# Designs tried in a protein design run: designed miniproteins, single chains, continued (3). Part 84

Each design is a single chain, and the fold is of that chain. pLDDT is the mean over its residues in the fold that is shown.

## One batch from the design tools (miniprotein)

Design m10909
Fold by ESMFold2-Fast:
Structure m10909 (fold): chain A 99 residues (1-99)
Amino acid sequence: SLEKEFEEAVEELKSKDPEVRLEAVIRLGLIIEKTDDKELIEKIAEELIKVATDEKASKEVIMAAKKVLEYILEKKGDLLSEELREKIKEAIKKAEEIL
């Protein structure tokens, strides 16, 4: 199930290995492409905002999280609240400042 894949990816984001974290971000992006479930998209966006704005994360992980957030905003933004859309825009801007 996509919910189980989401839970597994969130656990992988806690890894100290940047390659494991990168794979987790990619997996979250694939879930976004497969779902129109508003609650699941919102949960994924919140996790990716944390990753994209983490100045201690690897540049590759921040870049990947930023790319998925840009995809969410472009392709799934109509499913999101205005408040979450603004948080995503701010996270993308912060990621660009870190990168």
Scores: mean pLDDT 88

Design m10910
Fold by ESMFold2-Fast:
Structure m10910 (fold): chain A 85 residues (1-85)
Amino acid sequence: KLLPLVSAEILSDTEVLVTVEAETKEEGDEAAQKLLDEALKKGVKIEDVLPLDENRYLVTVENEEDAKTVVELAEELRKEVEELR
């Protein structure tokens, strides 16, 4: 099953806004969790994840380098999903 498209943008040195292009909350949660799991595997310290709505999550990380890693992983995941569509 293909995951929804994800994007991430840096709001501050420790905050990343993750947006998921999902039809359902369950698909959005699954795609967001996949991104966070990949970030944890890369050593990102996730301090908090705050759902803002069905498609947006505010992810708090420890430092600027971790924030950049989340954005890079979101871009990689988005490209992989787009290639499978």
Scores: mean pLDDT 79

Design m10911
Fold by ESMFold2-Fast:
Structure m10911 (fold): chain A 51 residues (1-51)
Amino acid sequence: SNNEIDAREEITKKLREHGSLSTNELREIGKKYNLSVSTLRKLLEEQKKYL
């Protein structure tokens, strides 16, 4: 979905800037894109595979 694409892009950007994301940062992204923390953790783990 478009929300997942946008969330994945923001996760990737924050990983490049900070090296990691906190659970609170994932919750804020979840509120912004209306996604669960579980979905965002899955996206984060997928992005980490390419680092």
Scores: mean pLDDT 81

Design m10912
Fold by ESMFold2-Fast:
Structure m10912 (fold): chain A 82 residues (1-82)
Amino acid sequence: MSLLERLIAAHPDAAKEALEIAQKILNEPFTKEDVERFIEALKRLGIPDYSLYWLKQYLEKETPETEFRLFLIAKELVKAFE
């Protein structure tokens, strides 16, 4: 079991909030406010700061690389619930 799967099991409310935001980022138009809410939900879930690096980089500068990393993180979170 990955660290992420263990954190989801331990923090179901924070996990549900993070999942809803991740699904929005992947499937709908999203804003920087959605990414900020995603970071805060992941912090409450117990995700370590080093794993939030690429999300913080997206807020500082929107580039194809930081957006791609954001989508990878969102996909990994959604996959952990499957």
Scores: mean pLDDT 81

Design m10913
Fold by ESMFold2-Fast:
Structure m10913 (fold): chain A 65 residues (1-65)
Amino acid sequence: SALYRLTALEDVTLVGDPVIRLKKGETLIVTDPRFTEDGFVVFRDVATGRVLRASASKVEIERIA
């Protein structure tokens, strides 16, 4: 699967189980990012295998592999 770096552009809550709170500039390696029509991005955290959701305007996602 393709790998992506998620970067917090501001303090952001990643909603899922568990909830993860990122501070501006913190990063997470994710796979399968999907942008929704209502302004969210849904992705899988590579470290935990869990599906999370964040406000698309508060994160940057770049493909890295």
Scores: mean pLDDT 88

Design m10914
Fold by ESMFold2-Fast:
Parts: structure tokens; sequence; C-alpha cells
Structure m10914 (fold): chain A 100 residues (1-100)
């Protein structure tokens, strides 16, 4: 189960990296306050891509269940960031922001 989640995370991460490269080539100004906010924003983009894969299922769910699913995906991304990538501060920020 966890291996499949890590594989999905890596695919989503690659898509975010490709989108950032395309934006840079188009000379679009991406303003991040600092490197930490850039890393958090990158991780949030990965969460959004993973949620997009289940978008049709999500749209059929009540708002409360949609929020729960978003938190679940954010927690899974945070666990990978903490345990695999050794970024516990980014993981904590993702969890906190998903609770909004």
Amino acid sequence: MRKELIEKFEKAKKKVEEALKEAEEKKENIEYPDEFEFRVGFAEAVVELLLEEVKEEMEKLPLEEQREKRREVADQVADILEEVYKEPEVAAAIRERAEK
C-alpha cells in the first residue's frame, strides 16, 4: 500500500517540476517569500494533483467528506516528506494548512 502511495507522490512531484520548468520558460514571475514557502507550496501542489486523480469521486461527496479526503491526502504527503525526504518542518506546515 505505502509503495503505491510513494509512486503516486513521485509522479505528482515530477508533474509539478515540469509545470515549474514550463512557467520559467514562459518567463512567468513566480514569487515565493522564501525557500521554505517554496517547498511548502510545492508540496501543496503535489496534494492538489493527487486530489485531481480522484476529482470525479470527490465532486460526488458532501463537503465535509471532501474536506476529510483533502486532509487524508495531505497527511499522506506529509508522512512521505517526513519519513522519506526528511523534511519534518514542511510536513508539519502541510498538516497545519490542511486543517483550515
Scores: mean pLDDT 73

Design m10915
Fold by ESMFold2-Fast:
Structure m10915 (fold): chain A 72 residues (1-72)
Amino acid sequence: MMEEIDRGVAEVALAVAIRYSENPKTKEILQETLDKVARGEATPEDLLAAAEEAEKLGDTESANLLRLLAEN
């Protein structure tokens, strides 16, 4: 069975992260990731890359969420 990211769970989680992130650059990264998830184009590697960028911007909560989504 091909493991697909659960798009429904990922979309809700990313929307919440966007809402609670205060850094505009982190919001941009999360929105781009959400758009990829909505299109069915997101890979676990895309989520991990977004997590690293969010962490570099100081948004550890969004980074941890993206890592959790990459594991599922």
Scores: mean pLDDT 77

Design m10916
Fold by ESMFold2-Fast:
Structure m10916 (fold): chain A 74 residues (1-74)
Amino acid sequence: MLSDEELVERLLEILSSLSPGQARQFLEEFVQGALEKNVPKERLIAILERIRERITDPEIAAVVDEQIEYVRSV
């Protein structure tokens, strides 16, 4: 298993190569997979918040914000 820091770096590299639509699908699949594997919600939110702080594309940033709110609602 990757460390949280290594996972953040890898996710940022992937997101930087994707369109906003592709980033939405990728993050939805990532979040769903993490929840299905019983990753703690607090840990998942912390990972997504670290990504959000470092994202440069405002459209992709909005997608990350939507996923953070989704995880908080579940």
Scores: mean pLDDT 84

Design m10917
Fold by ESMFold2-Fast:
Structure m10917 (fold): chain A 88 residues (1-88)
Amino acid sequence: GEEELIKRAIEFARKAIEHAKQGNLEAAEEEIERALELLSKVPSVSPFELEVLRGMVLIQIGVGKVIGDEEEGLIKAAEYVIRFAESI
């Protein structure tokens, strides 16, 4: 059901934070993508809301790369996903 999709998305986003803190940046990004894919299957999430979330995620990852703090960028991106999922 919808609640299980939201719960799993939060779990993947939390795994992304753990991977980022360990320096596993590629694994962190993959877990964020898995969380976003699960949220795309939630019926109450509009395509517009998902595009806005994807944009915020990409901005945080991009900023992290530009300033040389890719771990923090990925953590902030994952936190945006968690906050969005908790708001559903």
Scores: mean pLDDT 89

Design m10918
Fold by ESMFold2-Fast:
Structure m10918 (fold): chain A 97 residues (1-97)
Amino acid sequence: SEARRIGARLLVALGKKYGHTEVGEELAQALMKGPEEARKLLDEIYKKWLEEHKDDPQKVEEIKRFYEEAKAVIDLVERAETDPRVLQAMREVADVL
């Protein structure tokens, strides 16, 4: 779907922004299969990263921000697949990427 293609581009951009390019690409591939697949992968990565960095408060805050932003993209894609107005808003965001 168009929403999944735009969301995939946003997840790749998020991965680059946070220095996790490969993770952003993996999430983008999962999102192309569906929002549920992307959420499952994101939750698995989030839990793993929190455990790996539990003694680093600054890194934990960064991980939480990445998780929230990635989740927002996935949730937006799911809404855009049932709401043409949300899809139009996503197209406008894609034009500035």
Scores: mean pLDDT 88

Design m10919
Fold by ESMFold2-Fast:
Structure m10919 (fold): chain A 95 residues (1-95)
Amino acid sequence: DAVEILRAEVRAEGNTLTVTAESAGSGEQGANSLAGAVLGVSDASPVLSIEVTAEGNVATVTATFASAEAAARAAEGIAAGLRRAGAEVTLTIEP
């Protein structure tokens, strides 16, 4: 079950992707939704590691990819998906 994500910061720096999102539900529900989104984009770019934390209504997902290009593509895909779902998204990509 998807929880509404209200706003998110999506940051790719080198081969590391960090997504911090505020949800209308609990942070745990937001974390599950974000982890699903990261795993969904990993069909094209395998995730080497993933760490998920939740506190209150805020969830943070940190994922490591094989390359900076893979992390950047994942960041763009996640940002586009969240924006399409109605979230306010800040996207930052640094090589």
Scores: mean pLDDT 76

Design m10920
Fold by ESMFold2-Fast:
Structure m10920 (fold): chain A 74 residues (1-74)
Amino acid sequence: MSEKERLLAEIDEELARVEELLAQSTDPNTQWTLQNLIDALRTAKRWLEEKGELDLARGVLENVRAIIDRIEAS
């Protein structure tokens, strides 16, 4: 797999994870945060697909993963 293909797959996996957490969430503040993370991942995916922005996509993915890990640990 290319780095781009691997990163696209990882973004899709993280999108599925965030969408599952959103479906299970009952707290409005958490729902708002999760929706923003979905929007950030979708934007990163678009820029990766259209412009090949590997560093941007990686940075967004890492930041989203860190936030989700903190939410799940709560």
Scores: mean pLDDT 85

Design m10921
Fold by ESMFold2-Fast:
Order: sequence, then structure tokens, then C-alpha cells
Structure m10921 (fold): chain A 77 residues (1-77)
Amino acid sequence: SMEEIKKAEEQIKRAEEALEELEKAVKEGKVSREDALQGLEVLLQQLEQLKKEAPEVFHPRIEELKKRVEELKKELS
């Protein structure tokens, strides 16, 4: 439905914005490594849940976000 598509788009956009803000905070030294790792773990769990609920058309975009989260986690570990 249009409502499901709109909801998925909004949730993906919020996840993208959250990741971008976290990446920026890490780069600018505004967040501790430990707090950043915690935030990334929460975001990863949210993305996994979103993938279960979102239409398949959004799955590649969600997987790309999960990949970005995992790469940043590795960089911070």
C-alpha cells in the first residue's frame, strides 16, 4: 500500500540521517568510541527489524545501510 511505502521510506530516511550524524560526530570527535559503538548497534537492530517489515524493493537500500554500519563498527573496534 502507499502507506506502507511511505512509512518504509520515512524510516529508511531517518536511519540514513542517524548514521550520517553518527559518522559526522565520530569524525569530529564529538562522541566517544564506546557511545558510537552503542549507537551503531542500536541502529543495526533497527535496520534488521525494518528489513523484516519493509517491502522487498527497499531491501537493497537497507542492506547498504547495514553494510555502512558494520564498516564503521569495524573502524571503531
Scores: mean pLDDT 85

Design m10922
Fold by ESMFold2-Fast:
Structure m10922 (fold): chain A 72 residues (1-72)
Amino acid sequence: MREETVVTNSFEEAIAAIREAFKDPRLVSVTITASDGTTVTARSLDEAVADLVTLLQQGLKPPFTLTFTYAG
């Protein structure tokens, strides 16, 4: 397995990175880490967007660290 990590400084930047990563059919999951260390893991684009929205609704702010896991 291969991992790629991206730090995003806005909701729009995080969404754009997630959408781009999910174009790769080898993508297995994304782990979203908020600035306070809260982590959520998603296995689909819709799940990742929903998780990110939930973090914002809970008052968690950028930066969001995105770790993408690809099948090797």
Scores: mean pLDDT 84

Design m10923
Fold by ESMFold2-Fast:
Structure m10923 (fold): chain A 61 residues (1-61)
Amino acid sequence: SASEEIINEANKQVEEIFKKGEEEARKNPETKYKIAQEYSKKAAEVLKKGFEEAARIQRQE
């Protein structure tokens, strides 16, 4: 369904966000926990928006 595709896309974006966060943390080990927090927050926002959009689409189906 369209809702499932939205969630699948959000999951792929989350994976890319975490990979980028790990790369940034390796470059900046002094601030690695702040970087981890920032990227975790970005990932959480992507998932939240994905679920909200999926629910919206489901209501219109």
Scores: mean pLDDT 84

Design m10924
Fold by ESMFold2-Fast:
Structure m10924 (fold): chain A 77 residues (1-77)
Amino acid sequence: RRREAVDRALRAVEEAQKAVDNGDIEKFKTALREALRALAEASGAEPPELVITPDTDYKKAVEAARLAVEQARADVE
């Protein structure tokens, strides 16, 4: 179950990165929210509330999410 959640989180982070590259903010929001939900499932924690403003550094947000998913992946047996 946790490995499947990590896989979903990784795929969602990849989709968020593609959305940022294409300037699709709505797709980025959807993909990032999905990544955080899958990451929370993998870690057994509640998903965090996602707040995005027009001045959000989208690349930095994707990088932070990717690092969190990679860490969760390392912690899954």
Scores: mean pLDDT 69

Design m10925
Fold by ESMFold2-Fast:
Structure m10925 (fold): chain A 100 residues (1-100)
Amino acid sequence: MAEKLVEAREKLEDILTKGKVKEAEKYLQEAVELLKEARNSEPSTPVRERLLLVGRAIRLALEGVTVEEDKASDEEHLEAALTVYEAYNPELAEMLRKKL
């Protein structure tokens, strides 16, 4: 019963502060740029390096942090990427794990 009033209040506060909207734009833009780098990687780029870019992008989007604020290890970035791949294509995720 109080849940809809809390949700409406949070949405109004986000509009009033504007800063949260600008923060979201920044880390989402950085996530998109990392995905673009992964997509445009040369064919000779190691699978690990491409997965690190994807994993970093996923972490930025999920945690709401910028590249500078992201404190995760390479292993955490790789696991983020592989977890997402496993959700939509388990065979691809297994193949990628074998190449790391």
Scores: mean pLDDT 72

Design m10926
Fold by ESMFold2-Fast:
Structure m10926 (fold): chain A 90 residues (1-90)
Amino acid sequence: SAARREELERLRREAAELLEEQARKAEEEGKLETAEKYREYARRVLALSHAAVERAVRLALDESAGEAEQAALDPVEQLLAQAIGLLRRR
């Protein structure tokens, strides 16, 4: 549905913003390579397909999802799922 698509895109943007926040904190601590890595991850998250975002969101919201399901995701999809998990625990 359109509402579901808008929710997934909102979660994607919020996750990318969280990664940019982590990059800023790393930069303030003088960890320039770590900051650049977080910015690259934010860029990659924003470039993910809709299907990839939906997979990551489902995994992040599934409290019963095991390590095998998490390992089946692309590293960028895993990062998106982790970022969404952190946002929901705020």
Scores: mean pLDDT 76

Design m10927
Fold by ESMFold2-Fast:
Structure m10927 (fold): chain A 87 residues (1-87)
Amino acid sequence: SVEEIEELIREAKERLARARTREEILAIVDETMKRLLSLIKDPELQKKIEEGHKNLVAAIEAERDVEVAKLYALIFLEEVLRMVKES
């Protein structure tokens, strides 16, 4: 449900706020995406989220600034929530 996805994203944002390394950010994103994709039944929405996740991972791996890497992850999660609500 949308409410379950909202709660998952809220939890992920709180974990991201406490993260101190890129490895922690990547672990939080990967774990969140695995759980989130299991809740989505629309294959087109799943594909868009999976493409966004791949782009996000590449961006985080290329970024030296942990705070900027967090911002990338937070923006991605907000876009995922928007896509889910608009579906």
Scores: mean pLDDT 87

Design m10928
Fold by ESMFold2-Fast:
Structure m10928 (fold): chain A 86 residues (1-86)
Amino acid sequence: IKKLHEELVRLLKEFAETKDPKKAVEAMRKSIELAKELEKQGDTEKAIKLLKETIEFGKEAIKKFPGNKELEEELKRIEEELEKLE
């Protein structure tokens, strides 16, 4: 979990610095992985919070890169994962 969290933070920082939508996609994918690990450990509330934060991040990324299908697909995946936990 710590390593996944560190990788997520790094990818978010790289996206902020480079404005590369591929880094945003990678960060969103790492958020899903981390949320699933948190749920497996019984930290469902932390998983929900992470997914909600990632949805807001994804919406902001899509505003910067309108029409990027990978960002839209990852946002939908995160919304589906959140719905399963709620």
Scores: mean pLDDT 80

Design m10929
Fold by ESMFold2-Fast:
Structure m10929 (fold): chain A 68 residues (1-68)
Amino acid sequence: MELVIKTSDGQEIGQKAYNEFGLSSEEITEAVGKSIAAGGKAVKTKVGDVEVTVEPTPDGGIVTIKKL
């Protein structure tokens, strides 16, 4: 399963973005799980001052992080 992590403007970013945005790996995993539970639909989850959008793809998903 391939996860692509990017900002809302489309810039691809690495795992260090989780720490810089105050997100835990558990919170990202929960957001991905919600997308899967929704039948593979895009799901938006708010965690503190951060919006996380998970968009499923055939090979994994795209995780978009936006600081509010």
Scores: mean pLDDT 65

Design m10930
Fold by ESMFold2-Fast:
Structure m10930 (fold): chain A 107 residues (1-107)
Amino acid sequence: MERLRRFAEALREAFDVDGSGRLTDEEIDKLFDYLKQKYDKDGNGTLSKEEFREFLRDLAERLGVPLTDEEIDRLIAQADKDGDGTITKEEFKELVRRLLEDPEALA
């Protein structure tokens, strides 16, 4: 729970380039496109739960806020709202918005 809050704060600081305290849709789009390029192992243009788990782990480590497997699984569950095992750009955007607005609600 405390780690998710710190992760959200670190994510906001790293990607909020305009200092507004919020990530823009354009900034979130760029982040998701980076994910597809680096972690889309199947080349199908979507993220699997496994690829998304690898991304979250790498991102958390780079931000200096390592997440447990349990916390990562919780974030994946919150992103995969339709339960189809893939993470869409829209689901990713909604996860990021919720994480920045109330990280404790995702715990």
Scores: mean pLDDT 69

Design m10931
Fold by ESMFold2-Fast:
Structure m10931 (fold): chain A 109 residues (1-109)
Amino acid sequence: SLIDAVYNTLGLLTGVIHALRSLNDPRLLDLARRLDELKGRIGSAMQDYAKGNVDEALSTLKDSARAAVRTLEEALTLLKELNAPQSVLDLVEEAREAVRDLIALLEKS
């Protein structure tokens, strides 16, 4: 369901934000900040969706999810350059796929 996809995405983004912050690279810290802001927008849009503000909420979810995919792709590039642990790369890939699945569900709406 859309709700399940959103909550799965929020959980994975939380994990990614924590992992990026743990590596203590200024570029990864900026990406973590951007992901945290997008996570906040996704959460707020889901609250608006639940309140019946459907069209505005879906628009915000689509825009925020697309921005999250781009930010996760930037994170993957930097993590590879930094020779980050494979577990961190796998987590970011899992989050990217979850966000892409969310976008696909939103485009069916």
Scores: mean pLDDT 89

Design m10932
Fold by ESMFold2-Fast:
Structure m10932 (fold): chain A 56 residues (1-56)
Amino acid sequence: ARAEAVVREAQAAGVLDAEGAAGLLEMLAGLPPEEREALAEGIAEGTRTQLALAAA
């Protein structure tokens, strides 16, 4: 699923630790598809912002 991939990418990038990633994956698994996609978009946006700041 896209949400799972987004969380794994954030963890691989160092934006989330293993515990944070596990908690988000558990939360996403309990959400309806519409809410899961909205949260995944937020995580992806936050990860992009953090990576851009770290690269600057």
Scores: mean pLDDT 76

Design m10933
Fold by ESMFold2-Fast:
Structure m10933 (fold): chain A 87 residues (1-87)
Amino acid sequence: GSSAEVREAALQRYIDIIEVPQERIDRIRALLEELGVRDGTVFIRALQAEARRALSDEELRELILRLDAEERKLKEEAEARNKELEE
């Protein structure tokens, strides 16, 4: 199977465990698309937050943007580390 199929299967199993309703999953996905966020880790972290308490659309937008910024910073730090190791 493709890496995307493996990722989708893992995500679906995770969602089933945390029992987030499909309608809320679909809404979070739509907000990620609205905000131009394509990071799967941001999506999973947003679902984890929703599972703890119901979030408004405004809270979800703020959370998604914050999580996207955090994940971008982590990727930049990882890239810098990899460049240092390759030198």
Scores: mean pLDDT 73

Design m10934
Fold by ESMFold2-Fast:
Structure m10934 (fold): chain A 95 residues (1-95)
Amino acid sequence: MKEKKGFLLGTLNTLLMILEGLLSLEQLSPEVQEEIEALKEALRRLALTNERFADLDPEDIRALAERALDLILEGDEEFIKELYEEFERVKEEKE
């Protein structure tokens, strides 16, 4: 759990920095770029199926990332598991 939480927090923070223009996607390794793309897709999928995002637009990646960050920081272990499992599914599908 701690490893999954730390990974998701780091990747969400990186995504938010990219969206704010504080970091360029092109400055990241190809592996991290793939992780950012997979996380964005996982957030979109959860926005359609998870009640914690029912008030958010699935295309508003910033709002989804901010909500996910808040839930992880509050210690919602069920959500951390669900987000990580969806992230892993997206990565498997993209090979």
Scores: mean pLDDT 81

Design m10935
Fold by ESMFold2-Fast:
Order: sequence, then structure tokens, then C-alpha cells
Structure m10935 (fold): chain A 62 residues (1-62)
Amino acid sequence: SMVEELAKQLLEAVELITGRKYKEEALEPVKEWVEENKITSLSEVTLEHLNELRKLLEPYEE
């Protein structure tokens, strides 16, 4: 699905920014975040959004 593809791309972007790897379970919260924020493409993602995701994903760091 579009949401799953976007969530995977966002998780990869956060991994690149933080230099950390995240658990598989991190995908679901990112999917929820994408739907909640009505994100349809990566070009809509702001630095504020990436900071929000970084904090959200902290418990899922490997």
C-alpha cells in the first residue's frame, strides 16, 4: 500500500539521519503517523516531522 511504502521510506530516512537501526515493530507506529498526518509523498515531510518521528521511534532502536 502507499502508506506502507511511505512508512518504509520514512523509517529509512530516520535511520540515515540518526545513524541507528530500528526494530521491525517500528514500521507500525510510522504507518499510523503517516495516516494521522495525511502524508502522501516524502516531499511533504518537514524537518519538524523528522524530529517528531525520531522521538517516536526512540523506544524501537536496535
Scores: mean pLDDT 83

Design m10936
Fold by ESMFold2-Fast:
Structure m10936 (fold): chain A 89 residues (1-89)
Amino acid sequence: SEWEELLKKAAELEKQLQSMTFQQLADRGYELAKQKGKSVEELLKELEQEIAKLRAQYDKNPSIEITERLIELVIEGLYVKAALAKEKE
């Protein structure tokens, strides 16, 4: 089912995140911001706003597509937060 595929994808992503160093997480966040032509701070604000909007949409009309998008954005947010934390050092 689509839910089983989504859960499997989420589990694989969680395993990858747990195996990554802080430096590797930060590097991915930096590359993501560079690809978007944004600062790390600007990208984090954009991601947080998009997550809030999707959560509101989910409350009204729950769907697998919204859940999948939320998982992707939350993971991107983790990379971007790691990059910001590294810049503060």
Scores: mean pLDDT 83

Design m10937
Fold by ESMFold2-Fast:
Structure m10937 (fold): chain A 75 residues (1-75)
Amino acid sequence: MEEDLKRYLEMVRYYVKVSLEMKKAGVPTLPADVQALIPEYKALAERINENATPEQLEELEKFAKELEKELEKKL
């Protein structure tokens, strides 16, 4: 579980970073290499939802909200 959680957080950070850069550059579509990561991200999310404790899920939700706010405030 620990490695899956860590990998998921890394992928979420990368996705947010790329989304921010794309929005900043005025590009409407995510690059193909980033889109290729979506299936792995979904698989990790399913695994985490199935195996994570309620406490870990709450931490993950808080982390996601923080990243969302970062994306919005930076543009």
Scores: mean pLDDT 72

Design m10938
Fold by ESMFold2-Fast:
Structure m10938 (fold): chain A 84 residues (1-84)
Amino acid sequence: KLEEALENAKKAIVALQEGDIEKAIKYLEEAIKNLKAAAPDDPKVQQAVAHLEKAIEAAKKGDIETAIKHAAEAIKNVESVLDS
């Protein structure tokens, strides 16, 4: 569900800030799964998924700043769907 995806993305940012990359990637993957299950055909949800996938790639490379930026953009996209 969209709310679960939002919570997992927020938890991922906290894990990234704490330097727990493995936990962050797990939360990002769960957020993607929640988004795809909730509204796969919504273009803002598709944009959020793309941002979370980029966040995972950045986290795997140790680029924490870029990972947080992409996770935050995904959160904005999900929030804009919930506000609709």
Scores: mean pLDDT 86

Design m10939
Fold by ESMFold2-Fast:
Structure m10939 (fold): chain A 71 residues (1-71)
Amino acid sequence: SLEDLGNALVISLTSGNGGLRGSAVKALRGLSTVDKEFALETLERAIERATELGNEKSKEVAESTKKEIES
């Protein structure tokens, strides 16, 4: 489901693994061309989770990706 996909992307973006973060960023860029709202909402959820976890790198990546998609 779209909900399951969103949850998986948030987990990947907020992981300590740079490869998983990179794959999630690529997936969200692709998804933004089909459903920009879903991509932006998923990135907002990732920013919130990264902030709660104190994961600064994941937060920066998610914020940068969100700004790119919004432009």
Scores: mean pLDDT 86

Design m10940
Fold by ESMFold2-Fast:
Structure m10940 (fold): chain A 87 residues (1-87)
Amino acid sequence: SSATLNVKAGESATVTLPYDANVGEKLTITVTVNGETKTLTITVDGGSKTITVNGAIVTVTTDPANKELTVTVKALEGDHTVTVTVS
C-alpha cells in the first residue's frame, strides 16, 4: 500500500497504511521526500523506527493487532511532499 502526504513547515501529518504480514515478519518501507528516497526494514512487533529524509523526520510504527502501519511525518522547514510505500 502507499500514501502521499503534504506537510507544511513546522507541522506534522499522520497516515495509517494496511499491511499483510504476520507477527515477526519484516516490512520494507520506501520513503520519498521532495525527490530523495530512503528504504528501511521494520519487524512486525509493535515497534517503531525513525529516519530523517531531506529535512523531514519520519516515524514508522507497526500495529500487529490491526495490521496497520502508522507513519508520522514532521517537516522542520519548508513544505514537503512525502510518499510512503509498504511492501
Scores: mean pLDDT 81

Design m10941
Fold by ESMFold2-Fast:
Structure m10941 (fold): chain A 68 residues (1-68)
Amino acid sequence: SLGQQFRDLAFRTTSLINQLNDLGLTDAASQVESLRDQAMQYANLGRLDEAVDLLQQGVNLGESAINS
């Protein structure tokens, strides 16, 4: 379900933000946090498809930054 995807991705983005900050990748952490904050705004409007898409972008960005 979209609700489950949202919860899973929200947890993953929060974990990635913490990991990026711990690694000193603060610019990447800030970008993931911005995407998460936008996703939370869409979720509050009931727009879960857009929220999930933004969180997925955050996960992809965060994982790419760690692997660089």
Scores: mean pLDDT 89

Design m10942
Fold by ESMFold2-Fast:
Structure m10942 (fold): chain A 77 residues (1-77)
Amino acid sequence: MEKTLFEFKGRVLRELQRVATGKEREAARERGLELAREAAKSPIKEKVIEWLRKAAEELKGTPIAEVLEEMLEVIEE
């Protein structure tokens, strides 16, 4: 469980770095949303929601926070 969450966070952070740098931002956003859909079907869903919500609040007002909020919307549905 903990290892799966750690590996998932790593995949998300890589896409968020692409959003932050502006390179392939739209493609990185789409990959982030796919990761949210994957998490929604996984046993770590609630832990991912907690992490994304905290990250979105800490980065509020940035393009990264916008992507995190979209990911939360997808995973919570």
Scores: mean pLDDT 79

Design m10943
Fold by ESMFold2-Fast:
Structure m10943 (fold): chain A 61 residues (1-61)
Amino acid sequence: SDEEKIKEMQERVAAALAKETDEAKRRALLRGVLATLHAFQSGEISIEEAEARIEELIAEA
């Protein structure tokens, strides 16, 4: 379900933030995640696209 996918994404983001010691990188990741979730909630992107973007943001951090 979409709710389960959102929870899984939130857990991955939390894990990535816990490992990141650079404050600027942490803020960049948070901004990217928030922008992605906003785009999903506004209907601009699918849940699958949101998952892909968040995974890319985590990999870049």
Scores: mean pLDDT 82

